# Designed miniproteins, single chains, continued (2): the designs that were tried, part 106

Each design is a single chain, and the fold is of that chain. pLDDT is the mean over its residues in the fold that is shown.

## One batch from the design tools (miniprotein)

Design m7915
Fold by ESMFold2-Fast:
Structure m7915 (fold): chain A 68 residues (1-68)
Amino acid sequence: MEVSLEEIERALTRLVIEGLISAEQAERIGKRLNELGEKASLEEVREIALESGASEEAARTLVELLKQ
């Protein structure tokens, strides 16, 4: 499954509001995903989140939000 950058940005904002990631981590994740193009797979989103310093819990929550 592929997700749009707009959906990713909304999910990242949600995770920051809920305290699961920092605003700096959200910026880093969003920038890296934007470099992949207009769409990313759920696996790519998960890997980039973890590489950007997000916890396993935050990465899992991000993927679950994007599956909707």
Scores: mean pLDDT 78

Design m7916
Fold by ESMFold2-Fast:
Structure m7916 (fold): chain A 82 residues (1-82)
Amino acid sequence: TERALALATATLARAVAEAAGDAEAVALVEEMLAAFLAGDLAAAEEAAARAEPRVLAAAASLSDAELEAAHARARAEVAAAL
């Protein structure tokens, strides 16, 4: 479902940003999800465009083990929320 996909994507992106310590990326991902759930697709797309380069930089800064840990945590959170 669209909502499940958005939640999974946002939860993973937030977990990666949190692991890297990028508080602004975390806030942008939360803003993206909130806008998407409110039906404001333009605001969601704008927040996503601002979040994406930060989340990618965060992912590149983490070790494979740190990325696996962030992914596992995000998957557990999504499973609990669905």
Scores: mean pLDDT 83

Design m7917
Fold by ESMFold2-Fast:
Structure m7917 (fold): chain A 56 residues (1-56)
Amino acid sequence: LTDEQAQVVTRAARAALDGNLEEARKIIDEAVKKGILTPEQAERVRAAMERIAADA
């Protein structure tokens, strides 16, 4: 992962842990729009955030 990709994942994970899946999804969608994440990477990150939120 690049530093930018790592920051995006960290921010999304913090939002998911805070119970804010809408914010986590927005962070991921913005990263795709900016070219930081590919659609494939975004799908994997979304799946991970869903699991984090389910376990929180």
Scores: mean pLDDT 80

Design m7918
Fold by ESMFold2-Fast:
Structure m7918 (fold): chain A 72 residues (1-72)
Amino acid sequence: SELSRRVVELIDRVQELTKKAKELGREEEAKALMDKYSPQIADAAEANDYPALVRVLEELVAELEKLIKEAE
């Protein structure tokens, strides 16, 4: 489905941003963001609540992008 593709896209983006944060010396801060959002991601995934999962992943991506922007 469209939402399933969006979830995969966002997970790939999270992985790219986490790798970039590590390269910029911000691995611990990126890990803290992952740990903060992990329970919400797990809950949405277990509930098959794709709209909630997309929303939570988009928020995580935005926070990781902000971290990288501030580190550059």
Scores: mean pLDDT 87

Design m7919
Fold by ESMFold2-Fast:
Structure m7919 (fold): chain A 63 residues (1-63)
Amino acid sequence: AAATSAAIKAAVDSMAAKLGITDPDLVAAIKAAVDALLAAGASATQAILQAAAILADHIAADL
């Protein structure tokens, strides 16, 4: 589980950088959501989808 969490968080960092997202609070919130979902027994896919949804909502709000 720790390796899965670390991999998803690294992907979040990479995606945020590629999208030009520099808000550390947003990135921290996404990582916290990933940790919370995995701790609750959610799948890696569910954690990834939630991270993507938060990123999409942020981008949509800035449009």
Scores: mean pLDDT 77

Design m7920
Fold by ESMFold2-Fast:
Structure m7920 (fold): chain A 66 residues (1-66)
Amino acid sequence: KPVVLSPELAQKLAELAKYLIDQGRETEAVAAARKIVDAHDKYGQEFALKLADELLERIKKEEERR
Protein backbone atom coordinates (compact mmCIF):
# COMPACT_ATOMS: atom_id res chain seq x y z
CA LYS A 1 0.00 0.00 0.00
CA PRO A 2 2.34 2.78 -1.23
CA VAL A 3 1.28 6.24 -0.11
CA VAL A 4 2.00 8.59 -3.02
CA LEU A 5 1.93 12.21 -1.87
CA SER A 6 1.74 15.09 -4.33
CA PRO A 7 4.93 17.22 -4.56
CA GLU A 8 3.02 20.10 -2.94
CA LEU A 9 1.90 17.99 0.03
CA ALA A 10 5.38 16.46 0.37
CA GLN A 11 6.88 19.97 0.43
CA LYS A 12 4.43 21.14 3.14
CA LEU A 13 5.16 18.01 5.18
CA ALA A 14 8.93 18.58 4.89
CA GLU A 15 8.54 22.23 5.97
CA LEU A 16 6.43 21.24 9.00
CA ALA A 17 8.85 18.49 10.02
CA LYS A 18 11.91 20.76 9.63
CA TYR A 19 10.26 23.49 11.71
CA LEU A 20 9.44 21.12 14.58
CA ILE A 21 12.74 19.17 14.42
CA ASP A 22 14.75 22.43 14.55
CA GLN A 23 13.00 23.06 17.89
CA GLY A 24 13.74 19.56 19.27
CA ARG A 25 10.08 18.56 18.88
CA GLU A 26 10.65 15.31 16.95
CA THR A 27 7.67 13.51 18.57
CA GLU A 28 5.33 16.30 17.45
CA ALA A 29 6.87 16.24 13.95
CA VAL A 30 6.14 12.49 13.66
CA ALA A 31 2.60 12.98 15.02
CA ALA A 32 1.90 15.82 12.55
CA ALA A 33 3.23 13.79 9.60
CA ARG A 34 1.07 10.81 10.61
CA LYS A 35 -2.02 13.02 10.95
CA ILE A 36 -1.47 14.52 7.48
CA VAL A 37 -0.89 11.10 5.87
CA ASP A 38 -4.04 9.74 7.60
CA ALA A 39 -6.03 12.72 6.32
CA HIS A 40 -4.73 12.09 2.78
CA ASP A 41 -5.76 8.41 2.98
CA LYS A 42 -9.23 9.13 4.42
CA TYR A 43 -10.27 12.46 2.88
CA GLY A 44 -7.95 13.05 -0.09
CA GLN A 45 -5.22 15.44 -1.18
CA GLU A 46 -7.12 18.73 -0.87
CA PHE A 47 -8.09 18.03 2.75
CA ALA A 48 -4.54 16.95 3.61
CA LEU A 49 -3.10 20.14 2.07
CA LYS A 50 -5.56 22.27 4.04
CA LEU A 51 -4.70 20.40 7.26
CA ALA A 52 -0.95 20.84 6.63
CA ASP A 53 -1.40 24.59 6.06
CA GLU A 54 -3.56 24.88 9.19
CA LEU A 55 -1.02 23.01 11.34
CA LEU A 56 1.86 25.15 10.03
CA GLU A 57 -0.07 28.36 10.72
CA ARG A 58 -1.05 27.20 14.22
CA ILE A 59 2.51 26.17 15.16
CA LYS A 60 3.91 29.50 13.90
CA LYS A 61 1.25 31.42 15.85
CA GLU A 62 1.99 29.43 19.02
CA GLU A 63 5.71 30.22 18.64
CA GLU A 64 4.98 33.93 18.16
CA ARG A 65 2.86 34.01 21.33
CA ARG A 66 5.52 32.34 23.52
Scores: mean pLDDT 75

Design m7921
Fold by ESMFold2-Fast:
Structure m7921 (fold): chain A 57 residues (1-57)
Amino acid sequence: LSPKEKKLLAEIELLIGRKGKLSKEELEELAKKYGLSVSTVSKLKKEAEKRLNERAE
């Protein structure tokens, strides 16, 4: 992962941990903030969900 993707992944993990989920609007805001596509943010969201689930197990 690039430095931008690592920072975004950490921010997504934090948001999911606090809110339980991310809306489409939040994904679009993160894509704009980090200069990444919504599809890339969606992939990182799935990775964040996987990492949080693995920690809970």
Scores: mean pLDDT 76

Design m7922
Fold by ESMFold2-Fast:
Structure m7922 (fold): chain A 71 residues (1-71)
Amino acid sequence: SAMEEMRAEVARIRERLAELYKRYEAGEISEEELLRAAAEAARELARLAERAGLEELAARYRELAERLEAE
């Protein structure tokens, strides 16, 4: 189902961000790289929300991505 596919994609994004945060704490990546990855994740979440018909949630994720890119 679309919801099961979305749940799997969200889990993948979460795992990717967790790994990047661990690398950040280890000093392997910069705060700028972490923030860029977080912005990319927010845009991916916006696309997933749009695909699910959750337009308000998609808009909120797009706004989050823009704020993260401004940092």
Scores: mean pLDDT 82

Design m7923
Fold by ESMFold2-Fast:
Structure m7923 (fold): chain A 99 residues (1-99)
Amino acid sequence: MSEAQRRLAELAARYRALGERLNAASEEERPALAREVARVLLEATRLLLEEGLISKEQVAELAEILEKELEEAKAKGELSEEMAAILEEYIEELRELAA
């Protein structure tokens, strides 16, 4: 197994563990966990780009999809101001990786 494949497997395991913690988390704990999820996803995206497993175009498309979902969630009142800011920062970081 390549080092990149091993690192990606580690990131996938961290993502799953964080998802489980986020589902069980209090409202007070969710922003910190969401920031950690964003960090893991950004690291995975960077690794996939470096290894040529995804394209910058695919990352840009992901950012566009997430922006649309964020606007819909905001319109429905499903997100706190802090959670919206965390997602906006994550989307901006994805756009920078796609540039």
Scores: mean pLDDT 84

Design m7924
Fold by ESMFold2-Fast:
Structure m7924 (fold): chain A 60 residues (1-60)
Amino acid sequence: AGKLYRATAPVPKTSEEDLELRPGDLVEVLEEVDENWALVRSLATGEEGRVPKSYLEEVA
């Protein structure tokens, strides 16, 4: 099980590898691609894609 994060702002899908998120969407981080991007899975849809890490906050 990966760590849970929440989208803090609307995340647009700018590439076919990216995941579109709305504020409050919960995601599981699968991999940290680099300092700026993470590969995540949406808990609502099960879709996977890359999201900028700056748009995510850890669910405490």
Scores: mean pLDDT 80

Design m7925
Fold by ESMFold2-Fast:
Structure m7925 (fold): chain A 72 residues (1-72)
Amino acid sequence: AVEILQKKFAEIEKEKGVSVAIGMARIGLQAVVEGRSAEAEELMREYGRAAGASEEEIKEALEAFKEALAAA
């Protein structure tokens, strides 16, 4: 059930250009929670490139993550 839902979300997010942003945000949040906030941006960029994202997509995801952190 969870695997099917994750696949469905990945398809929808890919169509909207969001799937990489969600993955990057998860990596960044994990780094912050582990006290490795200084590495968060680098880890997110590495994940985005490994996932096949463009530099524009990576930049957009980083901005979204920064906004989410500011709101938390």
Scores: mean pLDDT 67

Design m7926
Fold by ESMFold2-Fast:
Structure m7926 (fold): chain A 71 residues (1-71)
Amino acid sequence: SMNDELLRKSLEEALKALEEGDVVTALSALHEALKLARGEIKELIEKAYEALKQGDVEKAKEYVKKALELL
């Protein structure tokens, strides 16, 4: 669906930003993804957002990757 495509793009943007060390862009992309996500995918994105706010970039990346795998 269009919603799933937009969600995937937001998560891919978040992952790229995390790989580049751009925390501000990653948080923004995760926030946009949260507006589109539901269920287990939303829970994973919420965990990624919280991990990133705590400075745990690697944990945030793992949650984003897991969310992408479920799409």
Scores: mean pLDDT 88

Design m7928
Fold by ESMFold2-Fast:
Structure m7928 (fold): chain A 81 residues (1-81)
Amino acid sequence: SSEVEQKKEEVRKAAEEELKRLLEENPDLSEEQRKQLEEYVKKITEMAIEHIEKNPEADLKQVITEVKLFIRHEFKELLES
């Protein structure tokens, strides 16, 4: 449905904005760390999209919040490894 497609687009945008913010705030990241972060964001985004497809009535704001928190968590783990 059009609503499901819009929700998926909003999740993709939110994930991209969080990635961009983290890259801008951390200009000293290595090329390898940047690639790992990009891969984590891609995986998290794919999982969130699958969730929306399975649950079209899912609260978009909640999904976006969880996506951003998970991205931030993975980023911290990447730096502290």
Scores: mean pLDDT 87

Design m7929
Fold by ESMFold2-Fast:
Structure m7929 (fold): chain A 62 residues (1-62)
Amino acid sequence: SLEEAIERARKLAKEMGLELSEEDIEEAARLYVAAREQDPDGYLGDEALRVILVHVQEKAAR
């Protein structure tokens, strides 16, 4: 669910030492859920969410 994705994104961002706003974390979670819905048979896992979090941070830094 989106709520679970948001909680997981917060935990991963803290683990990775990323300085992200709540809005950035929610955006990352929404992108992850959307990607999962496009390929429900594909396992995205934490690795995909980590990549999305880095992407969101890069956009915020620009």
Scores: mean pLDDT 77

Design m7930
Fold by ESMFold2-Fast:
Structure m7930 (fold): chain A 97 residues (1-97)
Amino acid sequence: SELAQQGLELGKEGVKIGKNAENDEQAKKAGDLAIQGGTLASQAAESGGDPELSRQAGELAMEGGVLAVKKAETIEAINSGIAGALSGIGAVFQAEL
């Protein structure tokens, strides 16, 4: 599924930025990418796309969101990271159904 592949790509970028985040702006960007990746992965799973690819994308969104929270200094960046992690969890659950 193209949506699952896009979600995977965004999730990978979010994890990369999250691991290397040196400031709050980068942490927020990682969280925002995790939200986007997890959302696309959930949409792909709901549309009957590749469940394995959607699950992988969701797992990366979870990781990116958690990294965003760890690196965040503002409540805005923390909220972005939490939303990203939750979006990833949702994608994994949709792929398992």
Scores: mean pLDDT 87

Design m7931
Fold by ESMFold2-Fast:
Order: structure tokens, then sequence, then C-alpha cells
Structure m7931 (fold): chain A 60 residues (1-60)
């Protein structure tokens, strides 16, 4: 599910694994999660804190 992919992305970011986080966020974005697209954009600019906020918003 998109929420499980986002949880995995958040877990990867908490572990400092940006590459794995981008992979899970990308999979969620393909499934239509707008917050995942925003998180990917933030990660492409190196903004991990903004990416975490977008993922957390999607999980509310």
Amino acid sequence: SPKELLKKALEALENGDVETAMEYAFKAAILGVKHAEEALRALNFGDVETAKKHIEEALK
C-alpha cells in the first residue's frame, strides 16, 4: 500500500539512507501520492527535513 511505502521511506530517512528513502517515495508517487512527489523533490535538493514533513503529512 502507499502508506506502507511511505513508512519505509520515513524509516530509511531516520537511518540516514536517503537513496532507499527516494526509492520508496518514488514507488508511492507512481501510485498517485502527491506528498511522495513533494518528498522526492525535497530529497533531490538535499532537504531531508522537508521530505520528512511531507511523508508525515501523508501518513496523517
Scores: mean pLDDT 85

Design m7932
Fold by ESMFold2-Fast:
Structure m7932 (fold): chain A 71 residues (1-71)
Amino acid sequence: MLEERLVELAREAGLDPEEAREEYRRALEEGLPEELVRLLVEGHEAKRAGKEEEARKLEAEYQALAAEYEA
């Protein structure tokens, strides 16, 4: 589940997992698309795994999707 993946990334970064969970819920309630969060999470996971090429592709997808919501 995306929320749990985000919480794990926060925990690995030394952040409070409960604060990360609450922030994710607020972002969704404020209309942030779940697909944008998924791309961010997958991008960070790829970076941690040393998959720089995959991380770059995910970042490009994130930027393209974010631009669609701003247009």
Scores: mean pLDDT 76

Design m7933
Fold by ESMFold2-Fast:
Structure m7933 (fold): chain A 113 residues (1-113)
Amino acid sequence: MEEAKELFEEGVKLLNEGKYEEAIELFEKALSLLPEDSELAAKALLYIGAAYFKLGKYEEAIEYYEKAIEIAPDSEIAVGALLLTAEAYEKLGKKEEAEKYYEKANELRKKLS
């Protein structure tokens, strides 16, 4: 499992450097080494979504955010994924959908407090 963590950490570095496609490849490699229900898998999915968002691929970003929420529905990861899903819907011009996801994120955050 150390290899998956190292790949994930390098992916985060590449994401911060603006190397979005390379970051996605490392996160996908990390995912292949992790149990599907692991917290690190949920984080990797969230960060793949964030990389697609940075590339302007908002529909693909939403798909990965939804996968992260499915793995970790009652978590800070899910709060982040819901907020980023709302931002992606705003970019797609779907303001009503964006508002619903902001509301979902706020309610989940209250539940976790």
Scores: mean pLDDT 87

Design m7934
Fold by ESMFold2-Fast:
Structure m7934 (fold): chain A 93 residues (1-93)
Amino acid sequence: GAPAMGPGGAAAARGGRAAALDGKGPAGVAAGTAAAIAGAGAGAALTFGLPAEEAARSGRAAALAGRAAGGAGGAAGEAGGRAAEADARARAA
């Protein structure tokens, strides 16, 4: 069947790129890169057969947490860490 892409991950990556273009500064570029990394992580999780709902939920939660914390770098690091942990669990199972 067709792969179910989580809209949260794709939307986060798209939103980050749009923010980078709008911000026109290194902070905007950093925020865009962080969101793109988080989106890519969600996409990878889906590719490895993790549930689309779980991948999308994790991506959305990371994006919202990043906004609340006010740090795009922190959000990207946390999202990357969670994606890596999920990937490790998938490989172990």
Scores: mean pLDDT 52

Design m7935
Fold by ESMFold2-Fast:
Structure m7935 (fold): chain A 71 residues (1-71)
Amino acid sequence: SKDVALTIEEAIKYAEKGDLETAIRLLQRALEHLDISEEVRKLIEQAIEALKKGDKEKAIKLAKQALKLAK
């Protein structure tokens, strides 16, 4: 839970800096954690999709929602 939250938080920081590739990689790593709920997983997957489309604002919003649930 804490490790997932820290990974999502780091991904948000990279997305805010405009490093979308690193943000995607970190969110993909968060999905590898076994202690995430289905809701957190779906939010992370949606955030990755938004980043792949270049929608940084939507991705950050979704990742912040996942972060709140992962804590």
Scores: mean pLDDT 84

Design m7936
Fold by ESMFold2-Fast:
Structure m7936 (fold): chain A 58 residues (1-58)
Amino acid sequence: GSQLLEDIEKTIEKALKEGIADDLLELLKQSLDLAKKLGSEDAVTILEKAISLLESKL
């Protein structure tokens, strides 16, 4: 939902500020692979958006 997307955006901003964005990106990519294997289309969509947003700020 909207709240989950807002929480993801805040997490990305904190990771960038703390200098751990690379670690978060790796975790998100691993989570995306798992979501694809499980067939969770909603999770895939959210994770792809989170990865795209984080990569756009690197």
Scores: mean pLDDT 82

Design m7937
Fold by ESMFold2-Fast:
Structure m7937 (fold): chain A 79 residues (1-79)
Amino acid sequence: NLKKNFEDYLKKAEEYLKKGEEYRKQGDLEMAAKYYREASEFYLQAAITALEMGDTKNALELLEKAKEARRKAEELEKK
């Protein structure tokens, strides 16, 4: 079920992004980077699923969120 898979991926992406921000605020940059990486992967899966459902606009927005989460992880990994 594409719609259910989409909802599950999006929920996980938002949850992991929030966990990444929480760890970043605590100064745990290694855990923050890990959760940002996981959020990026789930946003990418949500974007792919949106494309399969014909929702190109939502897919492009989710791809941008995936890129931003990956960028945040990469910035923290430069230590």
Scores: mean pLDDT 87

Design m7938
Fold by ESMFold2-Fast:
Structure m7938 (fold): chain A 82 residues (1-82)
Amino acid sequence: DLELEVLRTLAAMQLYLAIKYSKDPEIRKLFEKALDALYEGNFDEALKLVEEAISKATDPEDRRLFEQVKKLVEEAKKLAEE
């Protein structure tokens, strides 16, 4: 499904952006694991890891970016299960 591939690519791009902008090594590691899970097709693990990163984020701007990543991963998961 082209739509699923587009959403997965957008989620991966946002995760790369989150890794690049995150100054917290723990949050960066969580997003790197989430990116690996996305490429493996493990959307549940990717979503869990993104939610954990959001819970650790103290910067409101980081949290907003991470919430956007979560939304894209959730949309990709729904299409993959449909």
Scores: mean pLDDT 77

Design m7939
Fold by ESMFold2-Fast:
Formats: sequence, C-alpha cells, structure tokens
Structure m7939 (fold): chain A 87 residues (1-87)
Amino acid sequence: SMEEDRAKLREVVLEMERLGVELAEAGASIDEILAAMREYAESIKPELSERVQEKLELWLETMEAMGRENPEALLALLRAQVEAAEA
C-alpha cells in the first residue's frame, strides 16, 4: 500500500541518515559518506517496491547534489533528521 511504501521509505532514509552521521563522526570525507549511502541504497533495493526505489533514488540524488554544493549543510541536515527521529 502507499502507507506501507511511505513507512518503508522513512525507515530506509533514517538508516542512511544514521550511517552518514556515524561516518562523519568517524572523520570520513563527504565523498566517502555519499559513496557509503549510495552503496547501502543499492544493497537494499531488491527488498523494496518499485515506488520506494524511485522515491529513494530521488532523495539520494538530492542529498548527493547538496553534499557536493555544501557539505556542511548536508551534515547539519543529516544530524537534525536523526535527532528529530530519536526525540
């Protein structure tokens, strides 16, 4: 269902945001963070519906574009999203 797809997308996005924050805290570069997020997305795609895959791809492309333009803004966004989800 659309509701199940939205819940799954939120779950996957949050896992990727947590991965990005953990790598940033470990001192990884923005290129390493984006590459790890991409690799995670590719690894889980077979478990996702086509709709979730399409939405995940759009979200990830947006994160990649932001990270290339303003790495600090991307890291701040990832931290804020993780903190909001854990509150």
Scores: mean pLDDT 89

Design m7940
Fold by ESMFold2-Fast:
Structure m7940 (fold): chain A 60 residues (1-60)
Amino acid sequence: SMIKENIEISRKLFERELERKLKAGEISPDEAAELRKQFEEQLKTLEKGLLALEKRKALG
């Protein structure tokens, strides 16, 4: 599934950016943990919507 692959790529890019910001001292470890939690919740919501679109594509 291209949707699943895109979600994994987005997660990897997000983690890389968080690591960069942590090393630069732009965010704290606690802030990074909260941002990860928020991002994962957003991805779960997005995945549900995208799976509905993928199902429509498979039927059409």
Scores: mean pLDDT 80

Design m7941
Fold by ESMFold2-Fast:
Structure m7941 (fold): chain A 110 residues (1-110)
Amino acid sequence: MNKLNQPKKVEGKVGEEVTIVQEGDENNIGSNDVDWYKQKPGEVPQLIIYDNNVRAEGVPERFSGSKEGVKSKLVIKDLKPEDQAVYYNVVYDNKENKWVWGEGTELTVT
């Protein structure tokens, strides 16, 4: 049973900024470091942010992460068509004793 909440869909225009917020509780986001993954159809999930705010190697500076309390944010600046994907938040849950994945946010770039 996942207590992680994120929007199902967000839309942005090329050159604009979007923010995806994941909300959890004290047993997951409030206690542990958060990772973000990008998944395109037909591709393996790509790690983009780890340890709340560290960009993975090869990820553009347009991507940033932050965590405040039980909320994790992924910010994508200067949107490109290639940013169209599903974005997943991943965190360890101390109550469930396992890694939990958010349901994913589908980003559409127009």
Scores: mean pLDDT 84

Design m7942
Fold by ESMFold2-Fast:
Structure m7942 (fold): chain A 78 residues (1-78)
Amino acid sequence: MEFEGTVLEVYPGSNIVKLDLGRKDGLRQGDIVEVEVNGQKVKATVIAVDEDTTYLQLEKPIPGLKVGDKVKVKVLER
């Protein structure tokens, strides 16, 4: 399952990003996802999920990632 969202917040020192995707979109805490943004693909874990937003822990930093960037999220493992 694949979702499209927008970056709401970036925490570069911790490799955490907040997206406007949430439980309503089918994301769950503990999901392992692939994030595609700015032509880059990085594995991430859903560490917190609300109805409308989620926090992802990125496996690797994504250079140039910023608020307003459009992202694709694909669930790999649940």
Scores: mean pLDDT 82

Design m7943
Fold by ESMFold2-Fast:
Structure m7943 (fold): chain A 94 residues (1-94)
Amino acid sequence: SMKKALEEKLAKYEADLQARLAALEAQIRQESDVTRYTARALRLIALRETFDRKVAEFKEKIKNAKTKADLDAIEKELDAFYAALQAELDALAA
């Protein structure tokens, strides 16, 4: 089903972003400058909270979707979210 395909896509994005967040946390733990460490750690916490909230939101939207148009709109929003969070993680890793 189209709903199942979108659920599988969300699961793949969730797994990828979880792996990237974990890798970034490990990188930040190596930061020797306390001020830089604190700023990066706080930003990572904010990104994790956004990630958890958005994943829960997408799961609920997919569950409640009734039409192909609903699913297409959710997929577009999910793709945009994934790209945006990936860019934020890449920027924080720099």
Scores: mean pLDDT 89

Design m7944
Fold by ESMFold2-Fast:
Structure m7944 (fold): chain A 81 residues (1-81)
Amino acid sequence: MKISEKVKKEILELLRSPDPLEQEIGLTFAVMLAALAKRSGDKEQLEEVLKFLREAANDPRLSPQVRAELKRIAEELEKSL
């Protein structure tokens, strides 16, 4: 399954929001994306999601708290590789 650029953009827009509720929704979608990639067993999909989460975790436009949660999600996904 290809993770569309539109889906990545929409998640990033939620994560960049100054609204804590929108940030939580973005984090929920990030967790679901990681879970779906892990369930797929597709190494290319796992690597693509992991790259996306790592890039987002290093985005200075995101709050430190959101970046810390994204790093945690990425670390859990990496254990599946």
Scores: mean pLDDT 82

Design m7945
Fold by ESMFold2-Fast:
Structure m7945 (fold): chain A 71 residues (1-71)
Amino acid sequence: MEEAEKYKKEGERYAKAGDNETAARYYSLAALAYLKQGKYEEALRMAKKGLELNPDNELAKAVLEQVEKAL
């Protein structure tokens, strides 16, 4: 649980600093961590944020597809 929250906070920090690539990477890691915990709503939200900042983020795309199949 702490790992997903840590990645989410790092994503927020980098997004605020304007580093969209690094922010998207952290949001995609948070999304994957939430997915592994079965927190599909949180995973979906984080994956979408990652894609908003970097549409080419493959991990965010993969998490989004897995969450949509699980819902």
Scores: mean pLDDT 83

Design m7946
Fold by ESMFold2-Fast:
Structure m7946 (fold): chain A 97 residues (1-97)
Amino acid sequence: SITVSLSGIPKEVKVGDTITVTVSWTSSTSGTYKVSLYLQNLATGEVTLLDEKTTSSSSVTFTIKGIKEAGDYRLIASVEDENGNYGNTASANITVK
């Protein structure tokens, strides 16, 4: 199984601020992982793919350049192994002012 966690996420940022998000996981499977980071707008429910990386590591850091609209959001990470197995969905709330 794959266990996914998020770190480095501030609770509150300003419109246009750069946000750094670290996605880390533990897995029973070795090999290459596909890591996807999404942003959900909590007012509309809209989910947008922010970035996606492939790695043989157990951690990746994403740099997000500016959320354009103030509001309440949720960052969502998913990790998929080479065999198509997914971990838990990891999420963190962030407020943009």
Scores: mean pLDDT 86

Design m7947
Fold by ESMFold2-Fast:
Structure m7947 (fold): chain A 84 residues (1-84)
Amino acid sequence: SMEENRKKALRAGAEVMLETGDGRAGLEAAKAVAEELGDEELVETLDRILARIAAGRVEDLGPEERKLLSELGDILNELLEERE
């Protein structure tokens, strides 16, 4: 489903963020997975976030962008709590 694809893309981004300590690298990884999955709306939202970060204007993020970052934060917390 589109929701499962969204979570898969965001989880890929979160894993890259944890491995690199680089939020931009994680967002770029999430975008790459979203493109492969054909989630055009998610790609556009990630592009807007990346453009705002590049411009130094993260305070100008809209509700869709903030929702994505909140979902990403939840996934990051889940990954940090996962133990094998």
Scores: mean pLDDT 81

Design m7948
Fold by ESMFold2-Fast:
Structure m7948 (fold): chain A 80 residues (1-80)
Amino acid sequence: KKAEIEELKKEAEELGKKLLEAIEKGDAEKALEYFEKLAEKMKKLVEIKAEELPEEEAEELRKKFEETAEEDKKKVLELA
């Protein structure tokens, strides 16, 4: 499970770099693709962390992540 977390973090970091590059190039389609992939990796990390938390805290963590991801997606579309 720790090895899975480390791999997900590495994948998220690489996707973050590609997202930034796509935004700099003005490639909205690629920026959205990389953002969605990044969000999926981050969601997996959130679910792993949620498994270690009490149910109420896990639900709050998931809700907060979904709200943040939706806001960030809108910002990515505006920037690219």
Scores: mean pLDDT 79

Design m7949
Fold by ESMFold2-Fast:
Structure m7949 (fold): chain A 70 residues (1-70)
Amino acid sequence: KKVEEAKKEMDRFVDELAEEIKQGKITVFEASARLYEKLKEIAKKYNLDIETYRQLLGEAFLKLQEKLKE
């Protein structure tokens, strides 16, 4: 349940971040830094173990890359 909530929060943040990049409000590098910090916050908030955190981090960056190719 907690992992699902963490994933939904991450997915929403990635969606918002991709839109900011597409609108020219931030660079991809700035967005990557923000995403990394947000994932640390999510991991702490939901008390995720290290393996779950690593998986979520990889999924988040992959999702961001995929959305930017649209």
Scores: mean pLDDT 81

Design m7950
Fold by ESMFold2-Fast:
Structure m7950 (fold): chain A 73 residues (1-73)
Amino acid sequence: SLEEAIELKKKGDEAFARGDYETAANYYKQAAEVAPNDELKAEFYRNLGVAYLHAGKDAEAVKAFKKAQELLA
């Protein structure tokens, strides 16, 4: 649901703010999986990509950003 997606995104944001980028990525991935539309799903994949970059997971970040771009094409 929308509410579930937003709550998961909020948990991701809280993890990101404390520098727990792996936990943030996990929550953003979950938010993307339950997102009710492509616009929100793309936003969450962008957040996932940023979290992966901070975690040093460059290949995973590229895949996440590509997924976000494809959802809005």
Scores: mean pLDDT 89

Design m7951
Fold by ESMFold2-Fast:
Structure m7951 (fold): chain A 59 residues (1-59)
Amino acid sequence: SMARELLQRAQELVKKANELEKKADEAFSNGDIDTANKYREEAEKLRKEAEELLAQASA
């Protein structure tokens, strides 16, 4: 079903966002603030995309 496909895509985006947040934490710990901010921005974008897909799946 379309809902299943949307849910699966949302789960993949959340997984990628979590990985990016871990990379951001590592970069921040190493003093690379610019890289950390870029990873956090990418993670936020993926989480917003996942929320949109979940909203579509729950219709």
Scores: mean pLDDT 87

